Designed miniproteins, single chains. Designs and how they scored, part 58

Each design is a single chain, and the fold is of that chain. pLDDT is the mean over its residues in the fold that is shown.

## One batch from the design tools (miniprotein)

Design m2144
Fold by ESMFold2-Fast:
Structure m2144 (fold): chain A 78 residues (1-78)
Amino acid sequence: MSSELASETAGRIAALLAPYLPPEELAALVRGVATRLLAGDFEGAKELLREAAARHGIPEEVLEEALAIIEEAKRKAE
C-alpha cells in the first residue's frame, strides 16, 4: 500500500473515532493502523480497531464504519 493511501485511511479513521477516544489513545491507535496498512496487514489493522472498540466502548455501528474504511483501502491497494 502507498504511504499516501495509508495516511489518508488513518486520517479518516482518526476523524471517525475522535469523539470516542482520549487524544493520546487516538494518536496511538492511528499510528498502529497506519503502520499495519503500510505493511499490507489489513487484518492486523482491523484487529486494532476491534480491540480499541472493546476497550473504549465504541458503538458497533461506528466500528463497522471504521472496518469498512479499511476494506475500501484494501480494494484501492489492489
Scores: mean pLDDT 84

Design m2145
Fold by ESMFold2-Fast:
Structure m2145 (fold): chain A 76 residues (1-76)
Amino acid sequence: SRLEELRRRLREVRREIADRIVKQMSKDPLSSTEKGLRVQQAVTAIRQGDIDTAVNLIPSLKPELLREWRRLEEEL
């Protein structure tokens, strides 16, 4: 169904964002402990659909990916 396809795409987008966060944090000059905490908080926010919290934790997320994520969350 269309709803199942949207849910599948939402899971894919969330994984894509989480992967980008992990890659971005690997380049950040923060300590390993601080990086781990921020990644964990961002991944939790992503899983809960809390886009604003995720953006505040990792502001370098691409606008196009964020727009797609917001649309999928609104459709579901």
Scores: mean pLDDT 74

Design m2146
Fold by ESMFold2-Fast:
Structure m2146 (fold): chain A 68 residues (1-68)
Amino acid sequence: TAREAAQLVVNAAENGAKEIEVRLADGSVLRVDGKNAAAVTGAALRVIGEEPERVEVVIDGKKYVYER
C-alpha cells in the first residue's frame, strides 16, 4: 500500500540510507538524499497524498514494490 511504501521511505532514512528513489505509477520519480529530512518527509507525504496504484521504492540500489 501507499502507506507501507511511505513508512519504508521514512524507516530507511532513519536507518542511514544514502539514496532513496520513489517511482510512482504515473512515471514520476523522486530522488531523495536520506540525510535530508525535509526531502524524506516530502517524498513520504507525496506517496500518501497521491495514493498510487503502484509504488517502487529503491533504497541504496535495492528495489521494493508496493501495489494496492
Scores: mean pLDDT 79

Design m2147
Fold by ESMFold2-Fast:
Structure m2147 (fold): chain A 89 residues (1-89)
Amino acid sequence: MADELIEKGLKAYSEGNYEEAVKLFEEAVKIDPNNARAYLLLGEVYYRLGDYEKAYEWFKKALEIDPNNEEAQKLLKRVARELGRPEEA
């Protein structure tokens, strides 16, 4: 179930196992493509890895599913600034 994959991914993330966290969150979105939380978490892991392009794409996906998610809105604006693309936020 997608929720179980998210919990495992959060554990991996808390342990600094970012590669495992990405894998688990990617499996979660594959099972439940409408899970805004899993897209948000994918963006957060990629942001931590310094992959701002992928972080931007995942935060944008989270907002496509849940447009009123204030955390995703803030993170998207933050990563857009890191990319030098404030107009995309």
Scores: mean pLDDT 82

Design m2148
Fold by ESMFold2-Fast:
Structure m2148 (fold): chain A 70 residues (1-70)
Amino acid sequence: MSDEELVKQAVEAIRAGDLETAIKYIEKIKDENIQKGLAMLAIDRGGDRAVELLSKSKNPLLKKIAEKAK
């Protein structure tokens, strides 16, 4: 799956309120700038729940974004 496809799936999941699915797609994105942008969008739309899910991520960039948001 390409980063473009992952972005589409993540955005759709965010719009549906499915933050767990959204973050699974965001974790697979290889471009760090795109990944960061979507993580920030998930936090903006999902609030504390998105921060909690990102903080549990195995991806160090996503975990760092979650820590900075607290």
Scores: mean pLDDT 83

Design m2149
Fold by ESMFold2-Fast:
Structure m2149 (fold): chain A 91 residues (1-91)
Amino acid sequence: SEAAEALRRLAETMAGAGERLEASEDPEVAALGREAKRAAEEAARAAEAGDLEAALRHVKEALAYLAKAGVVSEEEARATARALEELVRRA
């Protein structure tokens, strides 16, 4: 599935971003990184299993944590979530 592959690839990218944030000297940012990585890893597993709804939920969770950490803007996170919602609806 194109949707599953896109969600898996994005989840892997977000897991990497979360892992980089975990190295932050700011403990609040490091905590957001751990949560983003956890959500992203769950999204990747769900996408690999073909559970697109679960993958989408976890991707949106990871995006929210990354937005709180300042890695992406809230506007970019919302735009990405909407694009993925449309991709999953078409699958």
Scores: mean pLDDT 88

Design m2150
Fold by ESMFold2-Fast:
Structure m2150 (fold): chain A 92 residues (1-92)
Amino acid sequence: MSAVEREFEALLAETYAAVDAGDLEGALAHLGRAVALLEEVLRDPETVAAARGAYEVTRAFVATEPDEEAARAALRDTAEGLRSAYLAELAA
């Protein structure tokens, strides 16, 4: 596993831990750092824009969603989506 791949996985693990703890602001901060890492290392601007877009949609949803369980689910879904879409790109 590359250093970048390890850092990405660690940021996603911190996102899940924050979600489990009910720290939604912490979860968004860790998820935002994961997206910033993708922006730094990925070369395709469309791929980078998709990752940033997913984060911004999730951030806006969490900010306006009164149901904490729905907010937690959205954070987990976005973290899993980023992992599934981009982990292979970071491993290459």
Scores: mean pLDDT 83

Design m2151
Fold by ESMFold2-Fast:
Structure m2151 (fold): chain A 60 residues (1-60)
Amino acid sequence: MGMVAVARKDYTPKSSEELALKKGDKVEILEVVDDTHVLAKNLATGEVGLVPKKYLEEAE
């Protein structure tokens, strides 16, 4: 199973490759891309995209 994280705050995508987040959204981490970004699935919307790690915290 992938690691689950929670959005710390709302995130508006700056490109089509980025994932939109709402504060409190649970995301599944699919891949660690680099030190600053992950590829994640928003479990509320089903969308997949890049997310800055600083917008996420470990869930439960």
Scores: mean pLDDT 78

Design m2152
Fold by ESMFold2-Fast:
Structure m2152 (fold): chain A 66 residues (1-66)
Amino acid sequence: EELKKKLLEKIGEILRLIGDIEELEKELEKTEDPEKKEKLKEEIKKLKEELKKLKEELKKLDKEIE
């Protein structure tokens, strides 16, 4: 059951990050200020890197359950 709990926790983290990325991308579309645009792009980039890391961890957990 611990592996299943870890999977659900990772899925929850991934879903939260996807939501955060979508929210920031929406804010980027509304933003006219070049400084704010660059800041938002950097934040989105960091969150996408974190999302990739979590997806790799999820793949490892998925194989362990098999």
Scores: mean pLDDT 80

Design m2153
Fold by ESMFold2-Fast:
Structure m2153 (fold): chain A 92 residues (1-92)
Amino acid sequence: ALENLAKGEIAYVNKDYETAIEYFDKAIKESEKWNPLIGTAYYLRGQAYLDLGKYEEALKDFQKALEIFPNDPAVREGINKALEKLGKEPLP
């Protein structure tokens, strides 16, 4: 579980967003019992989707991350960026 999250982060910093998404997918699927790790994986996959211009997928992942981290300003910022790219109003 942790290994897939780490590999995804390495791919993300190398700007290999497609590979990052694959590893974050694995981290989410393997880590159903670890809420903070699942939340982090959704958040990072959302960022990778934003970088690829997949704004609807990014929004869905950020919304999942918000369910786990409801008061995280970085997650809310991610949602607002995805909404702006989709031509929608940001969260208040």
Scores: mean pLDDT 81

Design m2154
Fold by ESMFold2-Fast:
Structure m2154 (fold): chain A 66 residues (1-66)
Amino acid sequence: MTLRVTFTGDVASEIGTVLRLIGRPDVTVTRLSPNTYLVVHTGDAESAEALLAELRADPGVEVEEL
């Protein structure tokens, strides 16, 4: 699963989310711009759906599935 993640909220929320993502062994995070990241999940489908749901639940985060 490949996601484009854009942070529209506070910088503290962005830092917290990015740190959680880079701490995951099955996730690769690439910064595209100051507040936009490419997130590649290489784990199972259940973990991928859970990650997508978690990111979509954050009102300061815009998620596009690629």
Scores: mean pLDDT 80

Design m2155
Fold by ESMFold2-Fast:
Structure m2155 (fold): chain A 68 residues (1-68)
Amino acid sequence: SPAGQAGLSAGGKAAGEVNEEAARAGMAATVYASQGDKEGALRAAARFAEATGNPAAAEGAFKGAQAA
């Protein structure tokens, strides 16, 4: 809905800061995965899931961690 776009833009700024923490967790998952540390990758993916609170984003992160 176009009526929500201003709120989404303002929320995008706040989400940007939350997203920075989620991005760190996602990056950590990738680094652990590249080192063959599947346990570390899954722990980092769990942190990403907690930070984002979004099931689709969480699912993607876990799939990425498992694929490594």
Scores: mean pLDDT 62

Design m2156
Fold by ESMFold2-Fast:
Structure m2156 (fold): chain A 95 residues (1-95)
Amino acid sequence: AEEEIKKDPNNAEAWRELGREYAKQGDLDKAIEYYKKALEINPSAEVYRDLALIYAAQGKYDEALKWARKADELSGSTAAETLLLIELNLQGKIP
């Protein structure tokens, strides 16, 4: 991810991978920053979904739902919002 960014800082997938690396380290704020950088370069349903999951991990469920809806708007589906709501309900985190 860092190597790809050094070669091409406009590589949206490299920024997305860097976001995942920071998420794995528990640095959710940096994960959000780098996912947002990926979106600046190329808006994608996958990155909106990644943001929704990170916000959910932070306990920011309203924000998570907002980003899941953006993923669905971009892809023309309801899959990301539906999957997020099911996951949060099964975890007992939302009513």
Scores: mean pLDDT 74

Design m2157
Fold by ESMFold2-Fast:
Structure m2157 (fold): chain A 62 residues (1-62)
Amino acid sequence: SESEKVAKLTGLILAGIGYLLEGRYDEAIRYFEEASKLAQELGDENLKKIVEKMLEEARRKA
């Protein structure tokens, strides 16, 4: 359902941020890539752009 996808997306973003703060950039990248795909499936262009910026930051630091 839509609600289940939103909950999963939120969890992926929070996990990605957590790994990013810990300097665990490879894990952060994996979570943000999954979050970006899910945001695209939901059609949330604004959230996709935010996640893509987080992904760029994680990749830059990896």
Scores: mean pLDDT 86

Design m2158
Fold by ESMFold2-Fast:
Structure m2158 (fold): chain A 93 residues (1-93)
Amino acid sequence: MEKKKHEAVLLLVAAGVLLSGALSSEDPEEKVELVRQAAELAVEAVKLAVEAGDLELAKEAIKLLEKGAAAEEDPEAREILEKALEEAKKIVE
């Protein structure tokens, strides 16, 4: 369980860094790629957190996706985050 928690935390931190980079990017293609990578890492963090029995950590990853989607003004990037958020919420159900 501890190993999966550590992996989930590292993925969540990486996703946060990528989302910050996406918000700062003026290149739409780079923004979408960073958001896609962040979404994949955040969803994997939710899966690992749930497998570890850490629902609080899973909720933090979901919260990161919610904040990312709310902050993103690019329609394609926002849709990627919203779809990842829906997938993550189903994993916790």
Scores: mean pLDDT 85

Design m2159
Fold by ESMFold2-Fast:
Structure m2159 (fold): chain A 97 residues (1-97)
Amino acid sequence: AVEEAIKVAEEAAEEVRKMAEQSDPLTRDILEAIAGLFEEIAEAVRENTPESRRKATILLTAIGVLIAALDIESGNEELAKKVRDLYRKVAEAVDAV
């Protein structure tokens, strides 16, 4: 469970960074922020304390807000959907810890 959640979060960060490389500057900045938060979730899960697990949940909430911003800014429903799918996968893996 812990190792799975770390892997899923790290893979999500890498996928979002690849999306950022193909994006306009403002969309790229939002995607880079999302990728950084997925990396912080991986570190929080790795620490595996009750406090760090709560931190992972708070960071997931922050990503949800950034996905809403991405939807407004990019107008690219396909891009926003891909990031939402990664978000759901990470949220499910974190919940299983």
Scores: mean pLDDT 84

Design m2160
Fold by ESMFold2-Fast:
Order: structure tokens, then sequence, then C-alpha cells
Structure m2160 (fold): chain A 94 residues (1-94)
């Protein structure tokens, strides 16, 4: 797992998580975590193989909700990552 602290919005944490996940996959790692210490918000990214395809899942933890975004992951010949949004779910936590 790769962990990084950021300063900024939850949207910035999500984008940084995608960037770090791309780097992690290129290095043979499957998970990353980005946290904002000031707000307590965090985003966790994981890569798994489903039905012969690579799938990246981002879990975004906010004050009273967890948002899960699932992407189809394609690794280009140059090692860059392409993410295509497949599914987005939101769960309210009490």
Amino acid sequence: MVEKEIDGTIEEAEEETKRLLAEAVQRGLDSVKVINKKTGAKVEGRVEREDGRLVATLKIYEKNKIKTKKYRLRVNADGSLELQLLEEKEEIVK
C-alpha cells in the first residue's frame, strides 16, 4: 500500500488517488491511500482482476457517507493508465 497526505478538497484527494494508483500499478502494487489530516477525509484505491479484466475501485470516505467508484482499468503499451467509470455508489453512514 502507498499512503500520501494532501492539503485540499476531497475532489483533489480523489484525483491524487487516481494518479498514485496509476504509479502503483506500474510498480506492481495494488493499493493506495490518500488522506487529508485537516478534514479527516480519505480515499482508498485498489486494483483487482474481475472476469479477466483489471478493475480499480476507489472508496471515498466523507463525514457521513462513503462513495464507491468502480473503474475499468486499461494499461497502455507506454505504461500509462486509462480509467473508465463503470459504477458509482453512495452509502450513508449514521
Scores: mean pLDDT 75

Design m2161
Fold by ESMFold2-Fast:
Structure m2161 (fold): chain A 68 residues (1-68)
Amino acid sequence: SSAEKLKKIYEEYSADPRFEAELIGDDKLVIKSKGSVTELVGLALRLIGDYPDLEVTLEGDTIIVKPK
């Protein structure tokens, strides 16, 4: 399910010291870079490739992930 995928992404990137991740309910994941927009762009492209059924939006220093 999309909620299960969001939880897996949350658990992975919450453990990564480059990022801060916040899961809002079961339907929205927010990931923020702690220092590098380049790392954030790389992550956004990876998520788009790995999760084509999720909506991935990059806004400045923040990635927003939602079900499509």
Scores: mean pLDDT 82

Design m2162
Fold by ESMFold2-Fast:
Structure m2162 (fold): chain A 73 residues (1-73)
Amino acid sequence: TERREQAARQIEDAMTTLHEAGADKETLADAAGVAARHLGGASVEQAQELKRELLAAPSLEEMKEIVRRFLLS
């Protein structure tokens, strides 16, 4: 649980940094999926599902909430 909470915070911070640097939604979704695999212990299939949900999100705040719920569920 603590590891997944830490991973969620790190991924949210990275997404904010990338967004501030002008990264598009696809880049944010790809980065979050890769980070969820390496930091959060997600499988390839779980990371692909996360990416699909992130691509459907209307805002950065919703993308961060999706990442948080995904890792803490």
Scores: mean pLDDT 82

Design m2163
Fold by ESMFold2-Fast:
Structure m2163 (fold): chain A 62 residues (1-62)
Amino acid sequence: SAEEIGEELAKEAKEMLNKGESLEEIEKIMREKLEKLAKEGYSDDEIDLISAKILQALNELT
C-alpha cells in the first residue's frame, strides 16, 4: 500500500541521513523513487502521502 511504501521510504531516508548522506542527495534519490512509483500507476494522492512521510522523517532529524 502507499502507506507501507511511505513508511519504508521514510525509514530509508532516515537511515541515509544517519549515515551522513546530504539532504540534497537524499532528496534526489527520493524524488527518483517517487517518479518511478508514479510511472507504475500510483495516484497523485498516493505520491503526496509517500512524499509527506519522507519529509516528516527528514524534518525530525534536522
Scores: mean pLDDT 81

Design m2164
Fold by ESMFold2-Fast:
Structure m2164 (fold): chain A 61 residues (1-61)
Amino acid sequence: SDSLLEQGRQLIDQGAQALKQGDFEKADQLLEEAARLTTQALPDQPPASVETLREVALQKV
């Protein structure tokens, strides 16, 4: 069960919505949480960065 990855995706979607609304502070908080969960879910991979997840979120707006 990839519940942490699923939670991370939901936070990225919420971050994308915040970016669309111009709430950059909220977006950064959501993407930081998503990065933490993604890193925890994929311990054998390089840590997820907020910058990378922000790029993913921007593709959704």
Scores: mean pLDDT 78

Design m2165
Fold by ESMFold2-Fast:
Structure m2165 (fold): chain A 65 residues (1-65)
Amino acid sequence: MEKTEKLVKEAIEKTKEAAEAGKDAVLEVGGASNEAKAAALEAMKKVAEELGANIGVALLEKEEP
């Protein structure tokens, strides 16, 4: 029964991994202050985590008997 929950959690983890890789790429690009880059990345991470959590809860509720 937790297959859906596992897939959602895996998707969230992959999203976090992509965000971490994106952070390194953004820091390397240049042309923007480190402060601005960090703030933008933090905002994106927060939105992604909230969205992923909401999806996880919705899917889990559908699986419960």
Scores: mean pLDDT 62

Design m2166
Fold by ESMFold2-Fast:
Structure m2166 (fold): chain A 57 residues (1-57)
Amino acid sequence: SHEELVERLRKRGLPDHVADLPVEVQQLLLEGLDLIKEGRDEEGRELFQKAYELSQQ
């Protein structure tokens, strides 16, 4: 499932460094994408922000 998650993130045009992120961070990015697709743009953006902050720590 990890490889499948990374593939989905790359196909969505996310940065290459996403592949190096912990699985928890990758899950946040996928959930954020799902929220945006459902019209919940603000919540999706919040998850992206949180994911990026965690990835830099």
Scores: mean pLDDT 72

Design m2167
Fold by ESMFold2-Fast:
Structure m2167 (fold): chain A 59 residues (1-59)
Amino acid sequence: SAALLETQRRGLELAEEALRAGDLTTARVGLHEIEELLKQQPDPEVEARLRELRERLAA
């Protein structure tokens, strides 16, 4: 659904902002929530972005 896609994209934006701010706990929780949403509605763009942010979090 469009609403679910918007939720995923907004979640990525918030997680990226948390990561930039050094709030690793908020970023980690946000990325986990997006991963769960992707199980319901896969999106290659969201999945690629999630992978990128996870790599940045792991570094």
Scores: mean pLDDT 82

Design m2168
Fold by ESMFold2-Fast:
Structure m2168 (fold): chain A 67 residues (1-67)
Amino acid sequence: SADELVREAVRLLREAIEHYQAGNYDEAIRLAEKAIELAQKAVEEDPSYEHLLEVARRTLEEIRAAK
């Protein structure tokens, strides 16, 4: 369900941020990309989750900008 995809995407974003703060940029990027993939699927089922997809994309952009 969209709700399950959202829950997993949020968990992955949290893990991505934790890895980013620890300096594990490759792992942070991998987790953020996975979160975007799940958020995209959630939006396909329920467009009300578009804000989560925006947050996920912004998080990946910030991590990539830091190297």
Scores: mean pLDDT 86

Design m2169
Fold by ESMFold2-Fast:
Structure m2169 (fold): chain A 68 residues (1-68)
Amino acid sequence: SAKEDFEALLKELKSDPELTVTEIGDNTIEVTTTLDVASLIGLVLRIIGDYPSLSVKVSGNTITLTLL
Protein backbone atom coordinates (compact mmCIF):
# COMPACT_ATOMS: atom_id res chain seq x y z
CA SER A 1 0.00 0.00 0.00
CA ALA A 2 1.07 3.62 -0.38
CA LYS A 3 1.30 3.96 3.42
CA GLU A 4 3.53 0.85 3.70
CA ASP A 5 5.73 2.15 0.84
CA PHE A 6 6.00 5.51 2.64
CA GLU A 7 7.02 3.80 5.93
CA ALA A 8 9.65 1.74 4.06
CA LEU A 9 11.06 4.90 2.41
CA LEU A 10 11.14 6.64 5.81
CA LYS A 11 13.28 3.78 7.23
CA GLU A 12 15.68 3.93 4.24
CA LEU A 13 16.08 7.72 4.49
CA LYS A 14 16.69 7.53 8.28
CA SER A 15 19.56 5.05 7.67
CA ASP A 16 21.47 7.54 5.44
CA PRO A 17 24.04 9.61 7.40
CA GLU A 18 23.80 12.50 4.86
CA LEU A 19 20.04 12.87 5.55
CA THR A 20 18.18 14.18 8.60
CA VAL A 21 14.54 13.07 8.63
CA THR A 22 11.96 14.95 10.72
CA GLU A 23 8.31 13.86 10.91
CA ILE A 24 6.28 17.12 10.85
CA GLY A 25 2.81 15.58 10.36
CA ASP A 26 0.96 12.25 10.14
CA ASN A 27 1.77 11.93 6.41
CA THR A 28 4.52 14.58 6.02
CA ILE A 29 8.29 14.43 6.53
CA GLU A 30 11.12 16.90 5.99
CA VAL A 31 14.48 15.59 4.77
CA THR A 32 17.40 17.97 5.30
CA THR A 33 20.47 16.97 3.27
CA THR A 34 24.20 17.68 3.12
CA LEU A 35 24.18 16.55 -0.56
CA ASP A 36 25.46 18.67 -3.44
CA VAL A 37 22.95 19.96 -6.03
CA ALA A 38 23.51 17.08 -8.50
CA SER A 39 23.08 14.40 -5.80
CA LEU A 40 20.01 16.19 -4.41
CA ILE A 41 18.40 16.29 -7.89
CA GLY A 42 19.20 12.57 -8.32
CA LEU A 43 17.54 11.71 -4.99
CA VAL A 44 14.42 13.78 -5.82
CA LEU A 45 14.04 12.19 -9.29
CA ARG A 46 14.44 8.69 -7.77
CA ILE A 47 11.72 9.41 -5.17
CA ILE A 48 9.32 10.84 -7.80
CA GLY A 49 9.89 7.80 -10.04
CA ASP A 50 9.56 5.15 -7.32
CA TYR A 51 6.84 6.75 -5.12
CA PRO A 52 4.08 8.27 -7.32
CA SER A 53 1.77 8.60 -4.25
CA LEU A 54 4.13 11.21 -2.73
CA SER A 55 4.08 14.97 -3.25
CA VAL A 56 7.67 16.28 -3.37
CA LYS A 57 8.65 19.89 -2.63
CA VAL A 58 12.26 21.12 -2.64
CA SER A 59 13.47 24.27 -0.85
CA GLY A 60 17.26 24.69 -0.75
CA ASN A 61 18.71 21.48 0.72
CA THR A 62 15.36 20.44 2.28
CA ILE A 63 12.91 18.01 0.66
CA THR A 64 9.30 17.90 1.95
CA LEU A 65 7.47 14.62 1.23
CA THR A 66 3.70 14.34 1.72
CA LEU A 67 1.69 11.14 1.26
CA LEU A 68 -1.33 11.97 -0.95
Scores: mean pLDDT 84

Design m2170
Fold by ESMFold2-Fast:
Structure m2170 (fold): chain A 70 residues (1-70)
Amino acid sequence: MSKIDELKKEMLERVRELVAQGKPVDEIIEEVNRLTKEAVEAARKEGDYDKMVEIVTEANRIINEIRERA
């Protein structure tokens, strides 16, 4: 498992925690965007451009799911 995959899992776990705490949707989305940027930069540093696209795509799906529950 790569460090990039670990960052993706940390992002999902953090989102789950924020949702459980009842944080505002906009605050949760801002945090997802921040974590996504970190994961994308890690993927870029490793030269894994396929993972960069995958991370962004997955982040967008998470954001949409959060908005649907709001």
Scores: mean pLDDT 76

Design m2171
Fold by ESMFold2-Fast:
Structure m2171 (fold): chain A 95 residues (1-95)
Amino acid sequence: MREEVLERASAILDGFGLGIEVADAPTLEEMVEKAREGAQRLAEKYSDPELLREAADAMIAGVEAALTMKGVSPEEREKRIEAVREALDEVLAEH
């Protein structure tokens, strides 16, 4: 495997795992805070904007998967995903 493929896989796995952790937060406010912390950690680790974007997208996917498995309603899931996405975009805009 090329180094580039392994680095991309690492970014996606890191993002997805952080997304699952974010979805474990009991309140929307705590979920947004964890999302901002996760995005900051990803930004510190991945200096490549494309890898950082893929990791952030994977974090959204992780949140969606975890909330779906927990049986969160589609309306609540959409609201929480939107809030997480806004938090991610805010952190990423600083990079």
Scores: mean pLDDT 83

Design m2172
Fold by ESMFold2-Fast:
Structure m2172 (fold): chain A 58 residues (1-58)
Amino acid sequence: ATEEELDALVDRIEENIEKLPPEDRPLAVRLAEKELIETFGDTPLVKKKLEELRKKFG
């Protein structure tokens, strides 16, 4: 998948996580990590996006 496809999915995931109570966000980040790795692979770009999600919500 392209970087644009990854960015679009990450933006959607962030919007969905922000709608959750703060206590549920770390679990949602872990589930999103699994989904992103399964969909796009364990690439440097995916790792960067996962680190950004953890920093923002974890």
Scores: mean pLDDT 80

Design m2173
Fold by ESMFold2-Fast:
Structure m2173 (fold): chain A 82 residues (1-82)
Amino acid sequence: MKIIIAGVRSDTEEAVEKAIELAKKYNADFVGVVEAVSEENKEKIRKEGFKVISQEEANKLMGDEIKSIGGNDGAGVVEAET
């Protein structure tokens, strides 16, 4: 099963907004966040319709078969086969 994950590169509001932009563009299934991302910023992501997962959970879902499909200065997007 293919899943698309947008990963936030930092705990800044700008990085979170850029991750949301990529998640919308690529129709991401999940947005992965680093531990330092605030609950308010996680809530913003959830309000846009995306499931928020930790970086550890994202790494488990990505496994060994990862394809980079996009990115910007705040976030990267990967496609994983599970």
Scores: mean pLDDT 77

Design m2174
Fold by ESMFold2-Fast:
Structure m2174 (fold): chain A 64 residues (1-64)
Amino acid sequence: GLSGREKLLRLIGEILRIIGEILDLEKELEEEEDEEERKRIEEEIERLEEELKRKMEELRNLKV
């Protein structure tokens, strides 16, 4: 199994990747003028934000 430090570093890496994906999608959203396409990008951002919240909760619980 992974040590506590290894699990922490892995979770941080996953969190950073999700943040990067959200930032890329937010830039796409800024360039998109079609409301239907914007809604689809917003829904994808929402899914990633929910995933980020779950990973942040795992990170918090790991410190207990």
Scores: mean pLDDT 82

Design m2175
Fold by ESMFold2-Fast:
Structure m2175 (fold): chain A 67 residues (1-67)
Amino acid sequence: GKSEIQKLVLRLIGLKLRRIGLELDIELGKKSGSLSEEELKEMEEEIERIEKEIERLEKELKELEEK
């Protein structure tokens, strides 16, 4: 029902905000030189994991909206 859609939307918002935060941290870290190559790689890998989870949840949301 509508509550399941709302739960998925809230989770998607949370994941998208986390991705944006990591992207900003990477950009600022590169400009300031405060991040190591290893830290940058770990953050980029976390973004990739978040993007895969977002894609999965967006597919679930679309399937619920089409019912």
Scores: mean pLDDT 83

Design m2176
Fold by ESMFold2-Fast:
Structure m2176 (fold): chain A 58 residues (1-58)
Amino acid sequence: DEEELRKALRERGIEPTEEELRVAYFSYKGNSQILSKEKALENAEVTVRVLAIRRRRA
């Protein structure tokens, strides 16, 4: 769920904001119905990572 998603993101070296986590969680929920939970989590991690990098870069 949302807490597990945040933990996984931190293990990837990402500290999402509450909004970034919410966006990733929404993506995770949708993808989890089509893909496996693990694949949906990976997609959510990529989503937050991209958002976090954009914030740091610009």
Scores: mean pLDDT 73

Design m2178
Fold by ESMFold2-Fast:
Structure m2178 (fold): chain A 121 residues (1-121)
Amino acid sequence: SKRLERVREELEKLNVSEEVKQEILDNFEVMLDPSASLKEKLQAAKTILEILLELVPKVEDKTPLINIVNLIIGLIRDLALTDPEAAELLEELAKAGKDINIHEDLEKALETMIEVIEKFL
């Protein structure tokens, strides 16, 4: 999967444990699994975002974390093409994030995304 390869590339830039990297990858595999339910995919997305939120104060370069967030948004966008509930989630994410610059306040962006996704669980 080209998307999973992109996740691996971003994780290689992070000075974090292999256990944390593997947990992120395992949850991306759930998001990419066509047999997984929307709720299972959203729970996986939330788990990744919660891990990234814990990593914000631990990493100097935030760019890999932002790139991983954008990969999650891209997957939700793909789901929104065929799932009306995923389309509603995408609209709520866009609305909630309207005044948030992810490059200036990544913690606020992550907390906001987690809160919005939780409403669909």
Scores: mean pLDDT 89

Design m2179
Fold by ESMFold2-Fast:
Structure m2179 (fold): chain A 76 residues (1-76)
Amino acid sequence: MEELEREVLLGMAQIAAAVEVLKAEREGTEEQVEKARELARKAIEELEELLKRGELTKEKVEKLIKELKEEVEKLI
């Protein structure tokens, strides 16, 4: 069930990243939305690489999503 747990963590991270992009779409400028999408994509790509290596943990997901949230909040 370790593989399934990591896939669930990635799915939760994708939802969290989508929420941050939606916040930028509602409150930010077009340029800020584009930057938020790029930040979200980069964070998810990093998590996908961790998943491929079997190194995706809840702590790493929480850290990357926290960093994404902080960067998006700085943009808006």
Scores: mean pLDDT 81

Design m2180
Fold by ESMFold2-Fast:
Structure m2180 (fold): chain A 72 residues (1-72)
Amino acid sequence: DEERRALEEAEERGRRHMEELLRAIKEAEEGGPPTEMVYLGLGILAMYNDDVEASSREEIIAIGKKIWEAKK
């Protein structure tokens, strides 16, 4: 069943992507450099926690950059 396999692969991909974003945020908070993945992760978290809407990757990154700068 190709549909079932595609759903399983999409779920696995989403899980790995979220793990990567969370790891990048943690590393940056521990003194690592703020990368694009850190900004993406912070922006995505803001969308779910603060009910902020973003329609593009660039908007999500911009939100994440604002959050990172506010933490300094």
Scores: mean pLDDT 72

